# Designs tried in a protein design run: designed miniproteins, single chains, continued (5). Part 74

Each design is a single chain, and the fold is of that chain. pLDDT is the mean over its residues in the fold that is shown.

## One batch from the design tools (miniprotein)

Design m18556
Fold by ESMFold2-Fast:
Structure m18556 (fold): chain A 91 residues (1-91)
Amino acid sequence: MKELEEALKNKDRERLEKLLLEYAEKAIKEYEEEAKKAKVLSAEELEELLKNKEYDKAIIALISLYRNTKDPVERNGIKAAIAMLYLEKQK
């Protein structure tokens, strides 16, 4: 993604945060139906998916966690994680 690479090179924090939120929203919409049916995984189960590069399952698990999380700080952290995994899958 050219815009994300430019933001990373220029250390533009505000642009990077905005792009990560946009990609998180795209991922949430793309996986919404699967995430509604998914169970919330433990941190250990999520780490195992990431280690095995099972990005689709990890994204679904994070969206399920996001839907069940009420704390705004935790929700923003989960959105950033969703965006990063969604971008990693595109490589």
Scores: mean pLDDT 76

Design m18557
Fold by ESMFold2-Fast:
Order: sequence, then structure tokens, then C-alpha cells
Structure m18557 (fold): chain A 69 residues (1-69)
Amino acid sequence: MSAEELAERLGISKSNAQRLLDYEKENGYVANTEETAKELGVSKETIEKYLELQIEEGVKLLAEAVAKV
């Protein structure tokens, strides 16, 4: 997912979306929603929506793997 697409989906700026993607790449996961929101200067709700999008992508990958069985 691109920073532009993420910004549109979460209703945040491109800069905030890019920081969120970079944070995820550097840290490998979001350990604490509130802490991450404070570090990135976004709302807790924005991080929660981002995690929902990550789960959705993970479910799609799992469904594709199962479909090959």
C-alpha cells in the first residue's frame, strides 16, 4: 500500500501516512497503539484503522495460501 493510498484511507496527510509506513518498516510491528500515535503525531483512532488495514491484507494473503491447497 502506498503512502498516498494510506493517507486517503485514513484521512490523514501524505507526510503522516509516510511516517506511519516508515515506522512499521523500521520497527516491524506496532507494539502499542497509543505510544505509536504520540510518536507519529496522529490520533489513536488513525493507528487503530491502520492496524485494521494490516489485518485485512494479512487475511488476504492467508486466504490465497489456503486456496492453493
Scores: mean pLDDT 71

Design m18558
Fold by ESMFold2-Fast:
Structure m18558 (fold): chain A 63 residues (1-63)
Amino acid sequence: GPPPPSFEEQLELVNERLRNKEPPPESLSPRVKEQLEVSREVAEKLREIGEEIDRELAERKAL
């Protein structure tokens, strides 16, 4: 069968459903709760990387 959806694909799917204002499941499975927790950590790490990139771009512009 097809490979299981990647971690990023699963998070994007959850976010897409939330954007569409679809009701969240009345109970979240432990797996979904774990994915949401990891999603927060990934988002925070991506923000840090973005700030580092912005700093490097500003530094290169000064040269």
Scores: mean pLDDT 66

Design m18559
Fold by ESMFold2-Fast:
Structure m18559 (fold): chain A 68 residues (1-68)
Amino acid sequence: SHAARLQLEIATRDLGVSRAELEALLRLPEEEQIARLREILKRNHGVEHSDEHLRRMLANLRAILAAL
């Protein structure tokens, strides 16, 4: 949907990653997804979040891709 495409553009911009990099991230095992997302946010934005927050972010990213 258009809304899902817009959300994906916002998410990739906010994370500082390409769509291809985001799709590659979401193909990893869940624990590796959490570790990689933590690394991306720390490297690109200097922020750290709890594992629970990162799991919620990953769930939202998967939902966005599923809605495309």
Scores: mean pLDDT 84

Design m18560
Fold by ESMFold2-Fast:
Structure m18560 (fold): chain A 69 residues (1-69)
Amino acid sequence: MSVEEAQAVARGAIAALEAGDLTAARRGLLYLVEHGEGEIQRLAEKALAALDAGDVAAAREHLEQIVAL
């Protein structure tokens, strides 16, 4: 996966979180975990774990870190 593709998927997941669409946000995160490498995969795994724990704010922070790459 390219950094640009990961940033686009992460922005989509953030928009889904802002809309309260946790299913769409989770789908984007699973895509980043499956296809991401190195830092992208690591941040996506942290965001997914946070979302699964109900910590939407932490999930968003990790997604914003992917956007900032």
Scores: mean pLDDT 88

Design m18561
Fold by ESMFold2-Fast:
Structure m18561 (fold): chain A 97 residues (1-97)
Amino acid sequence: DDEELDRLAEELRKNPDLGKRMAEQILSEAEKLPPGTPEQRALGEGIVAGFEDALAAGVDPREVMASAVTIAQSALRYGHPEVAKAAAEAALRALDR
């Protein structure tokens, strides 16, 4: 368990784009679920947690913010306001770093 978390942190440091790809994967899963469900809210919370973990792992805050903005724009376009709100909150936290 700790070994997997350490490997993920190391990959995030080596590949700043990994956080963006993870966010895009989460959004892809969100698109399969109806908007307004508890599962959509849980995915939004997961996106926020993932971006916070990326910031803690030393990923460039600008890269995290760019990924979060992309996710928020896509989520709004496809009718997932809970996911869009979570991504926007993550972008604001990245901006404050």
Scores: mean pLDDT 66

Design m18562
Fold by ESMFold2-Fast:
Structure m18562 (fold): chain A 68 residues (1-68)
Amino acid sequence: SSELEKLRKELEELREEAAKISPALEKVVQWFMDELEEAEKTMSEEELIKSYKAVIELVKEMMRDEKE
């Protein structure tokens, strides 16, 4: 799905930005990405889209809190 591809790319970009902030934050984002990758084996596309969106929002909040 084009939507899943966009969400996955957005999370990858967030991981790269997190790496610039701290190694600890990068590890947290990587952990979420690994969990979502495993979930892709068993979840429906709709469930994956929902999960990616939830993780992306959480990561964005964490990054805003960590910056500065």
Scores: mean pLDDT 81

Design m18563
Fold by ESMFold2-Fast:
Structure m18563 (fold): chain A 67 residues (1-67)
Amino acid sequence: MEEEEKKAQQAAQTGAEVAAAAVKALYGAEDPVGTGEADGPSKLTGRGRQGEAEVVLEGDVMEAKAA
Protein backbone atom coordinates (compact mmCIF):
# COMPACT_ATOMS: atom_id res chain seq x y z
CA MET A 1 0.00 0.00 0.00
CA GLU A 2 2.67 2.53 0.96
CA GLU A 3 4.78 1.42 -2.01
CA GLU A 4 1.93 2.30 -4.36
CA GLU A 5 1.95 5.83 -2.96
CA LYS A 6 5.72 6.03 -3.40
CA LYS A 7 5.47 4.86 -7.02
CA ALA A 8 2.67 7.32 -7.72
CA GLN A 9 4.68 10.01 -5.93
CA GLN A 10 7.58 9.52 -8.33
CA ALA A 11 5.32 9.53 -11.38
CA ALA A 12 3.40 12.55 -10.08
CA GLN A 13 6.67 14.36 -9.42
CA THR A 14 7.66 13.95 -13.06
CA GLY A 15 4.24 15.14 -14.18
CA ALA A 16 4.43 18.05 -11.74
CA GLU A 17 7.71 19.18 -13.32
CA VAL A 18 6.09 19.25 -16.76
CA ALA A 19 3.09 21.12 -15.37
CA ALA A 20 5.39 23.51 -13.47
CA ALA A 21 7.28 24.19 -16.70
CA ALA A 22 4.02 25.16 -18.41
CA VAL A 23 3.06 27.38 -15.48
CA LYS A 24 6.51 28.99 -15.46
CA ALA A 25 6.08 29.75 -19.15
CA LEU A 26 3.14 31.93 -18.13
CA TYR A 27 4.80 33.36 -15.00
CA GLY A 28 8.28 33.66 -16.48
CA ALA A 29 7.72 37.35 -16.99
CA GLU A 30 6.70 37.66 -13.33
CA ASP A 31 9.77 35.92 -11.90
CA PRO A 32 12.57 36.62 -14.41
CA VAL A 33 14.55 38.56 -11.80
CA GLY A 34 14.04 36.31 -8.83
CA THR A 35 14.23 37.18 -5.16
CA GLY A 36 17.91 38.08 -5.28
CA GLU A 37 17.27 41.60 -6.52
CA ALA A 38 15.08 42.96 -3.74
CA ASP A 39 12.98 41.98 -0.74
CA GLY A 40 9.81 43.51 -2.14
CA PRO A 41 9.49 41.06 -5.06
CA SER A 42 9.34 38.25 -2.49
CA LYS A 43 5.56 38.42 -2.62
CA LEU A 44 5.60 38.39 -6.41
CA THR A 45 7.79 35.29 -6.37
CA GLY A 46 5.52 33.83 -3.72
CA ARG A 47 2.57 34.36 -6.02
CA GLY A 48 4.29 32.41 -8.76
CA ARG A 49 5.23 29.70 -6.31
CA GLN A 50 1.64 29.64 -5.07
CA GLY A 51 0.47 28.69 -8.54
CA GLU A 52 3.07 25.96 -8.79
CA ALA A 53 2.47 24.77 -5.24
CA GLU A 54 -1.26 24.56 -5.85
CA VAL A 55 -0.71 22.40 -8.94
CA VAL A 56 1.67 20.17 -7.00
CA LEU A 57 -0.69 19.91 -4.04
CA GLU A 58 -3.62 19.09 -6.31
CA GLY A 59 -1.56 16.40 -8.01
CA ASP A 60 -0.47 15.07 -4.63
CA VAL A 61 -4.09 14.84 -3.45
CA MET A 62 -5.12 13.03 -6.63
CA GLU A 63 -2.14 10.72 -6.21
CA ALA A 64 -3.13 9.85 -2.64
CA LYS A 65 -6.64 9.07 -3.86
CA ALA A 66 -5.24 6.88 -6.64
CA ALA A 67 -3.10 5.01 -4.12
Scores: mean pLDDT 52

Design m18564
Fold by ESMFold2-Fast:
Structure m18564 (fold): chain A 69 residues (1-69)
Amino acid sequence: SLREGMRALGETIARLAEEDPVEAAKVARSVADSLPGEARKYFTEAAQAAEAGDPERARSLVEKAVELV
């Protein structure tokens, strides 16, 4: 399902934020571009958290976006 796919992407983004923050942010922004409204905002904020090397915040923001889908 879309929800399960977004959750899997969230886990990938959180993992990448620890290893490659720049790539994690690119993935999160790419997902944000395909989403409307608040879900887009949360994924954009997740990209910023990933770039800052904060995988916990990135994961939390993705979980909020998933609730909107």
Scores: mean pLDDT 80

Design m18565
Fold by ESMFold2-Fast:
Structure m18565 (fold): chain A 89 residues (1-89)
Amino acid sequence: SMAAEEARLEAERERLLAENPQPEEEIEAGEAVRRAHRFIEEALKEGKISKEEAEEIVREAAERIRAGEVSVKEAAEWVIKKIEELVKK
């Protein structure tokens, strides 16, 4: 029955909304943060940056977000650039 098929589809929509309740902007920011985290991990693995340096960079990014200077996405991109700068030395 079409009615049973529609009910199942609606249940799937509710499940997907529960799993992804955030706006597109927040999803995009999350992806940027994951990319920055991966970049930091690879630089640490290659020994091109210290754990302390990575922690300081992340702390600065978090402080800039709290001060309203940058968005989460912009802060993540700034972290990537800082890591690139240190790796390129």
Scores: mean pLDDT 70

Design m18566
Fold by ESMFold2-Fast:
Structure m18566 (fold): chain A 88 residues (1-88)
Amino acid sequence: PPLTLGDLLLKELQEKIEEMKKLLEEAKKNKMSEEIIKQLEDVIKKYQEALDVLSLPYPVSPEERLKIYNDAIEKGKEVEKKIREEKE
């Protein structure tokens, strides 16, 4: 069956959580700045909170779901950009 928008948002958040966890392990291994490590931990927490909210059995409006998703994704993009700049 085709994925709903809600299913796609949940899948994307799960994939982003795994991606960010991998980046966090690499950042710790490479002894990247404490600022980047903390930002990665904050983004992982933000994605997990978004996943938890969107996974609740309560009805959440499509607009609210997109806002929660977009807020989490934007934080992730900012941290990924900083990691790329540091890795140069």
Scores: mean pLDDT 75

Design m18567
Fold by ESMFold2-Fast:
Structure m18567 (fold): chain A 94 residues (1-94)
Amino acid sequence: MASPELIEELKKHLESKGIKLDEETIEKIAEIAQEFALENVDNPKPPEEMIKELTERLREALRDEGISDEVLEEIAEYFVSRTAMASYYGYKAK
């Protein structure tokens, strides 16, 4: 399961954009994003490529939820930005 903190942060971000999703949908998104981040930890890609791949993965997984492409891209950008910042900081700190 995704961390409760990650779920709350995603919910808050989406609410700031006027986007309201069901809790179960938010949890599913957070789990997919965490799995995607783990898959890319050893093979980091450019942010634009990661956003595209995560958006496509979310689109396939959430096909029946009726979420627009614009919302899926916003979610992907949010997670990729967080991952890029963490990786950049960790690299500089080492």
Scores: mean pLDDT 72

Design m18568
Fold by ESMFold2-Fast:
Structure m18568 (fold): chain A 59 residues (1-59)
Amino acid sequence: TVFRLLAASLVAKYLGDDDLAAYYEQKAQEAAKAAGLSDEQVQALRDQAQATVDAFFAG
């Protein structure tokens, strides 16, 4: 899912793996386009992924 790919990109970036983060970001964009998601829907998923990753690393 787009959410999982966005979350994976954020985790990779947090761990310092910029190449892996870029890979998952590209795959998330491709998956969002294939699923017909609007920019607003993608932004909502991005916000949810960021909140989820932030909560995981804060706890």
Scores: mean pLDDT 84

Design m18569
Fold by ESMFold2-Fast:
Structure m18569 (fold): chain A 68 residues (1-68)
Amino acid sequence: KSPVQLAVEAVKRDPLNPGHLVALALALRDEGRDELADAVLRAAEDMGLTLDPEEGRQLYEEYVRKSK
């Protein structure tokens, strides 16, 4: 599975967790999907979620490791 697929699965399990949404955006940027990554982060902010960039980066690194 790709990091994007793992991040999508995590978001499906806990859709209101901002860390998973940040991790998904980072994974999308790695695939060159910057516009979609920005849309994900904007949607999270519009929902009133407080983003945690450090937690998101840590989760993204875990998804990269697990996708190998």
Scores: mean pLDDT 80

Design m18570
Fold by ESMFold2-Fast:
Order: sequence, then C-alpha cells, then structure tokens
Structure m18570 (fold): chain A 87 residues (1-87)
Amino acid sequence: SMRKRQLEGYLAGAAVSALFAQQDPESMLTVEAMMKLAEQAAKLTSPEDGREILELAEKAKKAAEEGNLDEMKEYASKLREKLKEIL
C-alpha cells in the first residue's frame, strides 16, 4: 500500500541517518539505537533480508561489547548498506 511505502521510506531515512551520524562507536546507547532500527527494518522486509539485517546488527553489538571498534564499524557499515538496498 501507499502508506506502507511511505513508512518504509521514512524508516529507511531514519535508519540511514542514525548510522551515518558521527556517533560515538564506543557508546552502547548508539549500538542499542542501531539494534532497535534493525528490528523495525526487519519487520518491513523479506524474512531472508530481515535475518541478514539482524545478524549484522548482532555482530556489530558483539564487537562493541568486546571493545573491537574496527569490527563494530565494519558490521555497522554492512548493515547501513543493506538497509539502503532494501528500504
């Protein structure tokens, strides 16, 4: 529906903006915001794309919890690109 497409566009813009913002990559609040956006995006896409989004978000979260900023940034970047492709 047109309403669903408008919501998908809004969510895509919000998710991409959050991931592109100069956020502190060490901040668990940044990771939590990313996880919440990934969960919402997964609900608006195919089950296969939704699983990939959630897997990328979980890997970024795990890297952040382990203090691996380079790995966290890599998975956050992959998640951002996936969100741009599907939303």
Scores: mean pLDDT 66

Design m18571
Fold by ESMFold2-Fast:
Structure m18571 (fold): chain A 84 residues (1-84)
Amino acid sequence: PTEEELDAEVWEALAQMVLAVAIIASKNESPEKLKEWLTEMLVRLAKEGAPLDVLRQTAHDAAERLGLSEEDLEEILKKIEEAV
């Protein structure tokens, strides 16, 4: 694979790991704490150079899997975009 392909695969893998951890944590944590943690992790990935498309997709998947509201999803997306 090219360096660009490797970078994309790495960011996708990290985003999937964040989603997996959030799903596991949902067994023991409140929705508010999960939203806060998820937002912080995705913002961190954005600051490290993760593609916005990968982060936006991860936020949508997390909202669906964790039962977050459309307002919660919009707040997460806004914070990700502001972090770039």
Scores: mean pLDDT 80

Design m18572
Fold by ESMFold2-Fast:
Structure m18572 (fold): chain A 82 residues (1-82)
Amino acid sequence: ALVKPSEETIKEVNEHVKKALKRVQEEIDREKPSPELRSRITARAVAANLRAVGLLMEGKSVEEIKAELDRDTDEIIAEIRK
């Protein structure tokens, strides 16, 4: 069964997701990748966000969710910077 996370946990994860999306968007705006790469990066960012929500609903710790999201975000940024 899925666990209901606390309001504080939901808020903290949502704020971290917003920061991750902002980091990706700022890197896109700076590096100005091709439309094809932008599409792929957008799809990866959406997938990372959905995974974070899934982990939250599974009752994973905030620390685990943040670590997973940070790893995904760093990989996405590295892809933009190649």
Scores: mean pLDDT 80

Design m18573
Fold by ESMFold2-Fast:
Structure m18573 (fold): chain A 89 residues (1-89)
Amino acid sequence: SEDEELAEKLTKAKSVDDPAVVEFIKRFQARFGQKADGKVDANFREAVKLFQATHGLPVTGKADAKTVKLLLPHLSDEEAERLAKILNS
């Protein structure tokens, strides 16, 4: 599936500037009605808050490992933690 393909690319990402990470951020921002600029900015933080509120998570606006795992259930726990570190750098 498209989600599995994106998840696989994200496991290989090394920074927030990786094209797969930028695409993930743009899709996520668009999903929650925010400006899809592909940056970890106010638009991304607002999308994260909306997702967290909808899924019963603490509304921090930070894409922590639990938030990432719920967004991308195809990732392992280690892969989700690694991506969370990239998104919160």
Scores: mean pLDDT 83

Design m18574
Fold by ESMFold2-Fast:
Order: C-alpha cells, then sequence, then structure tokens
Structure m18574 (fold): chain A 61 residues (1-61)
C-alpha cells in the first residue's frame, strides 16, 4: 500500500528518528498518496537536514 511504501521511505531517510502514525498519516495526506512525490520530498529534506516535522510544515506551506 502507499502507506507501507511511504513508511519504508521515512525509515530509510530518517532511520534514527521515531515516526508516529499521526506524522505518517499527515505526510500521506499532504502528498496525495503519491509515493514518487513523497520519495522526492523526503530525499530533498534529508539532504537539507530537515526533520520529519519540518517536512510536514513545508508540505503545508
Amino acid sequence: SARDEVRALIRRYYPDQDLSEAQLDEIIRLTGEDVDFARSVLGRARREGLSIDEVIAALRA
């Protein structure tokens, strides 16, 4: 499912950060369940040193 694929992407890019179900739900909602878009956003955020909460804030802007 898109949920499982996005969870795997977050665990890959943020292996040392705890991921809540609320954070996962929000990222899925804000990316429109688009796994490729989520991959691009998470990859860029990791390169820029953004946290998961900062990714969510950026997607809300």
Scores: mean pLDDT 84

Design m18575
Fold by ESMFold2-Fast:
Structure m18575 (fold): chain A 93 residues (1-93)
Amino acid sequence: SVEELVKRVKEVVERLEKADFSALSEEERKKLAEVLRGTAEMLEKMGFPELAKEVRKAAEVVANPKPGTEDPFEPLRELEEILEEAKKLHEES
């Protein structure tokens, strides 16, 4: 459900925000990226391929941050907001 996906994204965002990104180990970044990839697969199965693409992009940035990436969490915050709005619309319908 959308509610379960919102919860997963929030958990990842909360973990990333609490941790200093530069202090995260490669193993920790890989685990967070795996959670995001799993979420993207669920989004595709639910019929949201465009959201799945955005989540995969975020997972790639988390796993392998490129030089000059100052805030890799921006796509995750945007995605979380979109998912929360989708959840509200379904609850109100």
Scores: mean pLDDT 66

Design m18576
Fold by ESMFold2-Fast:
Parts: sequence; structure tokens; C-alpha cells
Structure m18576 (fold): chain A 69 residues (1-69)
Amino acid sequence: TEEAKEGVRKFIEEVLHMDPSLLSEENIENAIKVAESYGADLNNAESVRNTLGYLYLSGEMPVSELFGL
């Protein structure tokens, strides 16, 4: 969904402080699937952003696994 993609973009920009264009569409799609598997609401960008942010900041999942790198 567009909201889910926006959530991943916000995670990349606001949490990782990176340019989202550095990641492929496949990497973004992987992050959406990870967020969904952890209970994120894919119709809510903040839900997706916060779910990915929690996984990264808590040390539960590294960036490489979040994006399927």
C-alpha cells in the first residue's frame, strides 16, 4: 500500500537518517513484509514506521535483515 511505503520511507529518513533512494523497490517491499509480520497496520504509515523503528532500535533485527540485503 502507499501508506506502508510512506512508513518505510519515514523509517529510512527519520530513524536511519538515510536517503530512501539508496534502497531498491525489493528492499522496501521486504521491509513492508517484515512490518506486517510484526503486526503493523499497513494502512497507517506511522504504524509501519514505528514497528520498523522498534525492531531496529531494540536490536531485534539489523538493517540488512529488515531490507533483505
Scores: mean pLDDT 86

Design m18577
Fold by ESMFold2-Fast:
Formats: C-alpha cells, sequence, structure tokens
Structure m18577 (fold): chain A 66 residues (1-66)
C-alpha cells in the first residue's frame, strides 16, 4: 500500500542519515533540510525531513552512550 511504501521511505531516509559520517556533510544536509522545511512543503515532505534529522540525532546519541 502507499502507506507501507511511504513508511519504508522514511526508514530508509533515517538510516541513510545515520550512516553519514563526515561532520561537514551532516551540517550541509541539515542546512538544506531546514531550508526545505522552512520555505515549503507538504506534510509528507516534512515527515521525511524529520526522519532524516532523527537519524542524525540517534547517531549522536549512540556515540554519547558509548
Amino acid sequence: SMESIFKEKQEMAKERAYNTETPEEKEEIHEKLFAIFEKNGSEQDQKIVEAILEGFREKREAEKAA
């Protein structure tokens, strides 16, 4: 279903963000995502952006726990 596809898309976006390791790339992606979120967009676009940001956040939190 469309819901299942969208949910998987969110999970993939989150996982990709979690696997990004260069600090400069992370900051660049954050700025671009924030710009998209602020200048547009649909609720679905915002959910994808949120998933990506959550991926980065979980990575940092895991590093702090180690």
Scores: mean pLDDT 70

Design m18578
Fold by ESMFold2-Fast:
Structure m18578 (fold): chain A 90 residues (1-90)
Amino acid sequence: SKEEVKKVLIEMADKLHKWVVENKLTEEEKKTLNETGTLINEAVDAFMDGDIEKAEELLEKAEELSKKLPKELREIVLEAIEKLRKIIKE
């Protein structure tokens, strides 16, 4: 549901914010995190518009880009992507 998608995004944003406040990111890592977040938001917008194929493509791009992030941030992002994929397939 659209409400479940919103909850996943809020939980991801909260976890990322808590980590970033306590840990310093490089400028490259900040850029990568912002680009990864943009791809996830674009995937959600595509899903909300009924474009499931585009949503899945954008989530795959976000997953690949997240490989450049510190392990803890990557795990937060991958958890959110997996939850979104489950919602999209239902």
Scores: mean pLDDT 86

Design m18579
Fold by ESMFold2-Fast:
Structure m18579 (fold): chain A 63 residues (1-63)
Amino acid sequence: EEERKELLETLEKWLKDGKITPEQYEALVKAIEDAESVEEMKDILARVFERLGLTEEAEKIKK
């Protein structure tokens, strides 16, 4: 919903700033699209960020 749009915009900004790669961006967008709730979205994104070594980004998603 609204938080989904906000997260997508944030990911786009991070991509442009070079904080994530285009491949990481595609994976995260897919995870957001597959999630059915904000809680699931945050949990999935946090796990993906941690696996990609984006620990600070994972913390921001959780809080």
Scores: mean pLDDT 72

Design m18580
Fold by ESMFold2-Fast:
Structure m18580 (fold): chain A 74 residues (1-74)
Amino acid sequence: MVIETAEDGVPIVYGRNTVEATEGAKSLGKDAIGLKDTGGYFTAIVVKDGEVVGESVASTVDEAIKKALEQLKK
């Protein structure tokens, strides 16, 4: 598992699978994004206040993160 930070200070947890990405993001106890490579596209799990509130899918990491950050602003 690797943890990085997005431009807005939101942590990004890279998981080997959906469970690792989701649980890693939730373990931070704040707003976070879990990211997984799904074999040709990227799935970003959106966590707000320690709870999964949505997900986004895109062909690139940058677009998946952008969509996830848009969900966190709501």
Scores: mean pLDDT 75

Design m18581
Fold by ESMFold2-Fast:
Parts: C-alpha cells; sequence; structure tokens
Structure m18581 (fold): chain A 78 residues (1-78)
C-alpha cells in the first residue's frame, strides 16, 4: 500500500514538473489517485489517473490517445 502510494506520488510529481502545475493542482491529482487506491480492495496493478483516463478516452473515441490528450483532460478538471 505505501509502495503503491509512493509510486503514484512520484508519477504525479513528474507530470507536475513537466506541465508546470501549481501545488494545488498536483495535490488534486494526488488525492484522486489515493482515493482510487483506497476504494480498490484487490489492488494490483497500481492504478494511475493517466492509465484510467487514457483507457476511457480510447474506448470513447475508438482510437489511440496520447499522453498529451490525457494530461489536457486532467488540467481541464482542475
Amino acid sequence: KEAARKAVRAAIDEVARALGLTPEQRDYLLQRAEKLLEEDKSPAPVPTPFGVLREELARKHKRPITDEEVLARLKAEL
């Protein structure tokens, strides 16, 4: 559980650095990811907000979705 949270935090920190996100935006993404980890009582593999959104968008649009599009959607939710 702690190892999974550490991995999620590291991934969000890299995204925040790449996009120049504010501390508030970074904390919002972290809260969403931690909520997913807490709700899943059979966790494996570690869910990421990017993986979940990419799958949803790919299914909706029936095409490959880029990381840039997933990040743009996350920023719009912030």
Scores: mean pLDDT 61

Design m18582
Fold by ESMFold2-Fast:
Structure m18582 (fold): chain A 62 residues (1-62)
Amino acid sequence: MDEIKERVRKEFEEAVAALALERGVLDAAIAREAYQRVYAKASPEEQAALEELLAEHPIRDS
C-alpha cells in the first residue's frame, strides 16, 4: 500500500475520532470538517491521496 495514502487516512480517522468524541456525534458534518482540516495542512501528494480516499469512500449525509 502507498505509505502516504495510509498516513493521510490515519490522520483523517484520528481527526474524525477527536471531533466525534468532542461533539458526541459522528455524522457527515464531522467527517467533512476533519477532511478540511487534514487537507488544509497536507502536502500536494497527501492532498491527492486524500482526494483518492474520498472518491473510494464518499462522505454522505444520512
Scores: mean pLDDT 74

Design m18583
Fold by ESMFold2-Fast:
Structure m18583 (fold): chain A 92 residues (1-92)
Amino acid sequence: SYLDYLLKLAEWAAKNLSKENILGLVKRIADSLVDLVQAAKTPELAEKARETLKKIEKIVIDYTNGDPEVSEEVKKIRDEAEKRIDEILAAA
């Protein structure tokens, strides 16, 4: 699925990119997930998007060995994306 593709992309990034580029790509993936929820506006897709964001956070933290700065920034990216998803569903 597209969500599985995004998970593999996040894993690839965490293994191969610099910290700055990992965070940049994770932000773009999070934005893409928000865009999907905005297009469909279904609770089912919103739940899958939140689960995908949670898995991406874990992948990045694990592959960066719990780097505090990366962990903090990834959490902020996830928190902002989840907030935007909640706002989309509330407006639907």
Scores: mean pLDDT 88

Design m18584
Fold by ESMFold2-Fast:
Structure m18584 (fold): chain A 60 residues (1-60)
Amino acid sequence: SSLIKQLQQQLAQLRQQLEELKKQLENEPDGAKVTALAVQIVVLERQIQQLEQELQQLLS
């Protein structure tokens, strides 16, 4: 697959993981696990933003 298709596939996968973590966060009663999930969400959001920027540069 082309690099663009690879990045699009990776973005779709990360966005699905982000949605799953957000759902887990909304239903998590343990404060320590809430903190861990919140950190993972921030990391994934940052990764998504970086890949979106890279994809935009390749498509421009």
Scores: mean pLDDT 87

Design m18585
Fold by ESMFold2-Fast:
Structure m18585 (fold): chain A 67 residues (1-67)
Amino acid sequence: STDARIAQLEADMAALQAQIDALQRELQQLQQQNAPPIEIARVQTSLAILQAALDFLQQLKRRLQAS
């Protein structure tokens, strides 16, 4: 059902947000420790990918709610 699909998307989005939050904390720690630019870039790239995935799931949820 649409409700079950929305509930699954909300669960997936929550899990993804937790991963983003963890990486944001890692990024802050790396910046505070003056970590090598390569390490900072790695975390920033991972964040960009996960944020794009979250945006996609948000768009999908909106489409399901609109139908």
Scores: mean pLDDT 89

Design m18586
Fold by ESMFold2-Fast:
Structure m18586 (fold): chain A 70 residues (1-70)
Amino acid sequence: SMDKKLEELKKILDELLALAKQPNPDLAKINELLAQAQKIAADIYKNGTPEQIAELEKLVQALSEELGSL
């Protein structure tokens, strides 16, 4: 289900943000999560509805704003 992929992506992005906020971020783990997120995002862009793609873009924008505030 594409909705399950959106839920999985959100969990990955939440974990990515938590790791990035640590004083000494685990860059290897961040890179692994980023690769997983990119794969899921590509699948949603290819097979998702416009509403699901909009939710994905909203999640990515929220992460970008949070990371830019660090």
Scores: mean pLDDT 85

Design m18587
Fold by ESMFold2-Fast:
Structure m18587 (fold): chain A 93 residues (1-93)
Amino acid sequence: MDLEELRERLPEYVAEALAQGRKPITPEEAAEMVKKALEALRKAGAKEEELKELEKNLGTAEGLELAAKVMGKIAGNEEEGELLGELYKLLFE
């Protein structure tokens, strides 16, 4: 799965969970998704410094926000990454 497919799959999962009347993702599920995103970012040529910061904060609202922003930058869609980060922060805070 490439970085673009991963980004598209995250919003679909959130939308489906909301339609079912449950919290979109659990912290555990979020950590697994961010872990997969981290692997995709490494393959896409992200800096090890940025990857270490993400890894340190996996499973937290801050880590999810940072991961979404970094994904957005690499995909050339920084605005969408920021919006997704804000969404995760609201869902986990």
Scores: mean pLDDT 56

Design m18588
Fold by ESMFold2-Fast:
Structure m18588 (fold): chain A 80 residues (1-80)
Amino acid sequence: SADERLLAEIEALVDRAIAYLRANKDTLSEDEILALVNETMAEIDRLEARMSPEAQRRATILRFRFLAEVVDILLESRLS
């Protein structure tokens, strides 16, 4: 379905953003991290606008996963 394709696109987007942040966590500035987070969230917003309400609830879990992993990366890079 269209919703399943959009959900897969969000999952791929989140996975790519997390992989990039993990690979570069010790070299990226806070401004660069914030810019990537903001760009990723904006793209998730664009994809969610094309979804049914049912699919939007499922996409919310992917947003929480992304934000939770961003917080973990920031804590590792700033407290290590």
Scores: mean pLDDT 84

Design m18589
Fold by ESMFold2-Fast:
Structure m18589 (fold): chain A 100 residues (1-100)
Amino acid sequence: IEELVKELEELLKELLEELEKVAKENPSLQPDFDRAKEAAEKMLEAIKKGDLEEAEKYAKELVHLALRIAAASPDEKVKERIIELVQRIGKVFKELVEKM
């Protein structure tokens, strides 16, 4: 579980870095980025508390916000990277949930 939590934290950090790049180029996305960051933090907190329902809620919110931000990027490589990170986060999250 500790290894999966660390992997999730690293993937979330990479995702937020990619989302921040898009928000810096499009300031109208800053509120969505701020919400994505908060959702990631609350998801990790819920996982550490063993609150599966809360973790799933914030994971869904994070995915929705990340895909919305990705869609606004004119850079196809940035879009692909965000989608890849969202998919990897989903796999790690599912494995964590199965072990909780």
Scores: mean pLDDT 84

Design m18590
Fold by ESMFold2-Fast:
Structure m18590 (fold): chain A 70 residues (1-70)
Amino acid sequence: LAEFFAKLEELQGKVDEAKRKLPPEEAKKMEEFANQSIVDAGNAYSAGNFEEALKILDEAIQKVEEAIKK
């Protein structure tokens, strides 16, 4: 539970950073991607697939971080 919410907070923080550092169009794409990943991770979590839920969030965090590092 705590780990899942910590990853959600981390992903939201990365999206906020992307909104500040990236052009508006790229920031919007990262936000849309992150929102979809949150839905997918929430569905995996609700199904009891906790490892899959955390993996989805980790992959989303990585992708947003890579976009910011350009």
Scores: mean pLDDT 83

Design m18591
Fold by ESMFold2-Fast:
Structure m18591 (fold): chain A 73 residues (1-73)
Amino acid sequence: SAKEELLARLREQLARVPDSDLPAEYREAILAEVAAAPSVEEVRRNVYGVLRRAGVPASSWASAGVAVRDALA
């Protein structure tokens, strides 16, 4: 499914982010929030909402946001 493809790409993109920019514990939280989203389009419409629900610190939003957007490309 489109969501399964997104999750696979997102796992790869998140793995490329340095731990100093995004601690490993937030990667699984982001993946869980994307998996819980009703559709890929809902993730695309509100990337920062996904990061906020995952508990990602604001200091990591730029790096995590790029990873999510690259996975959506």
Scores: mean pLDDT 85

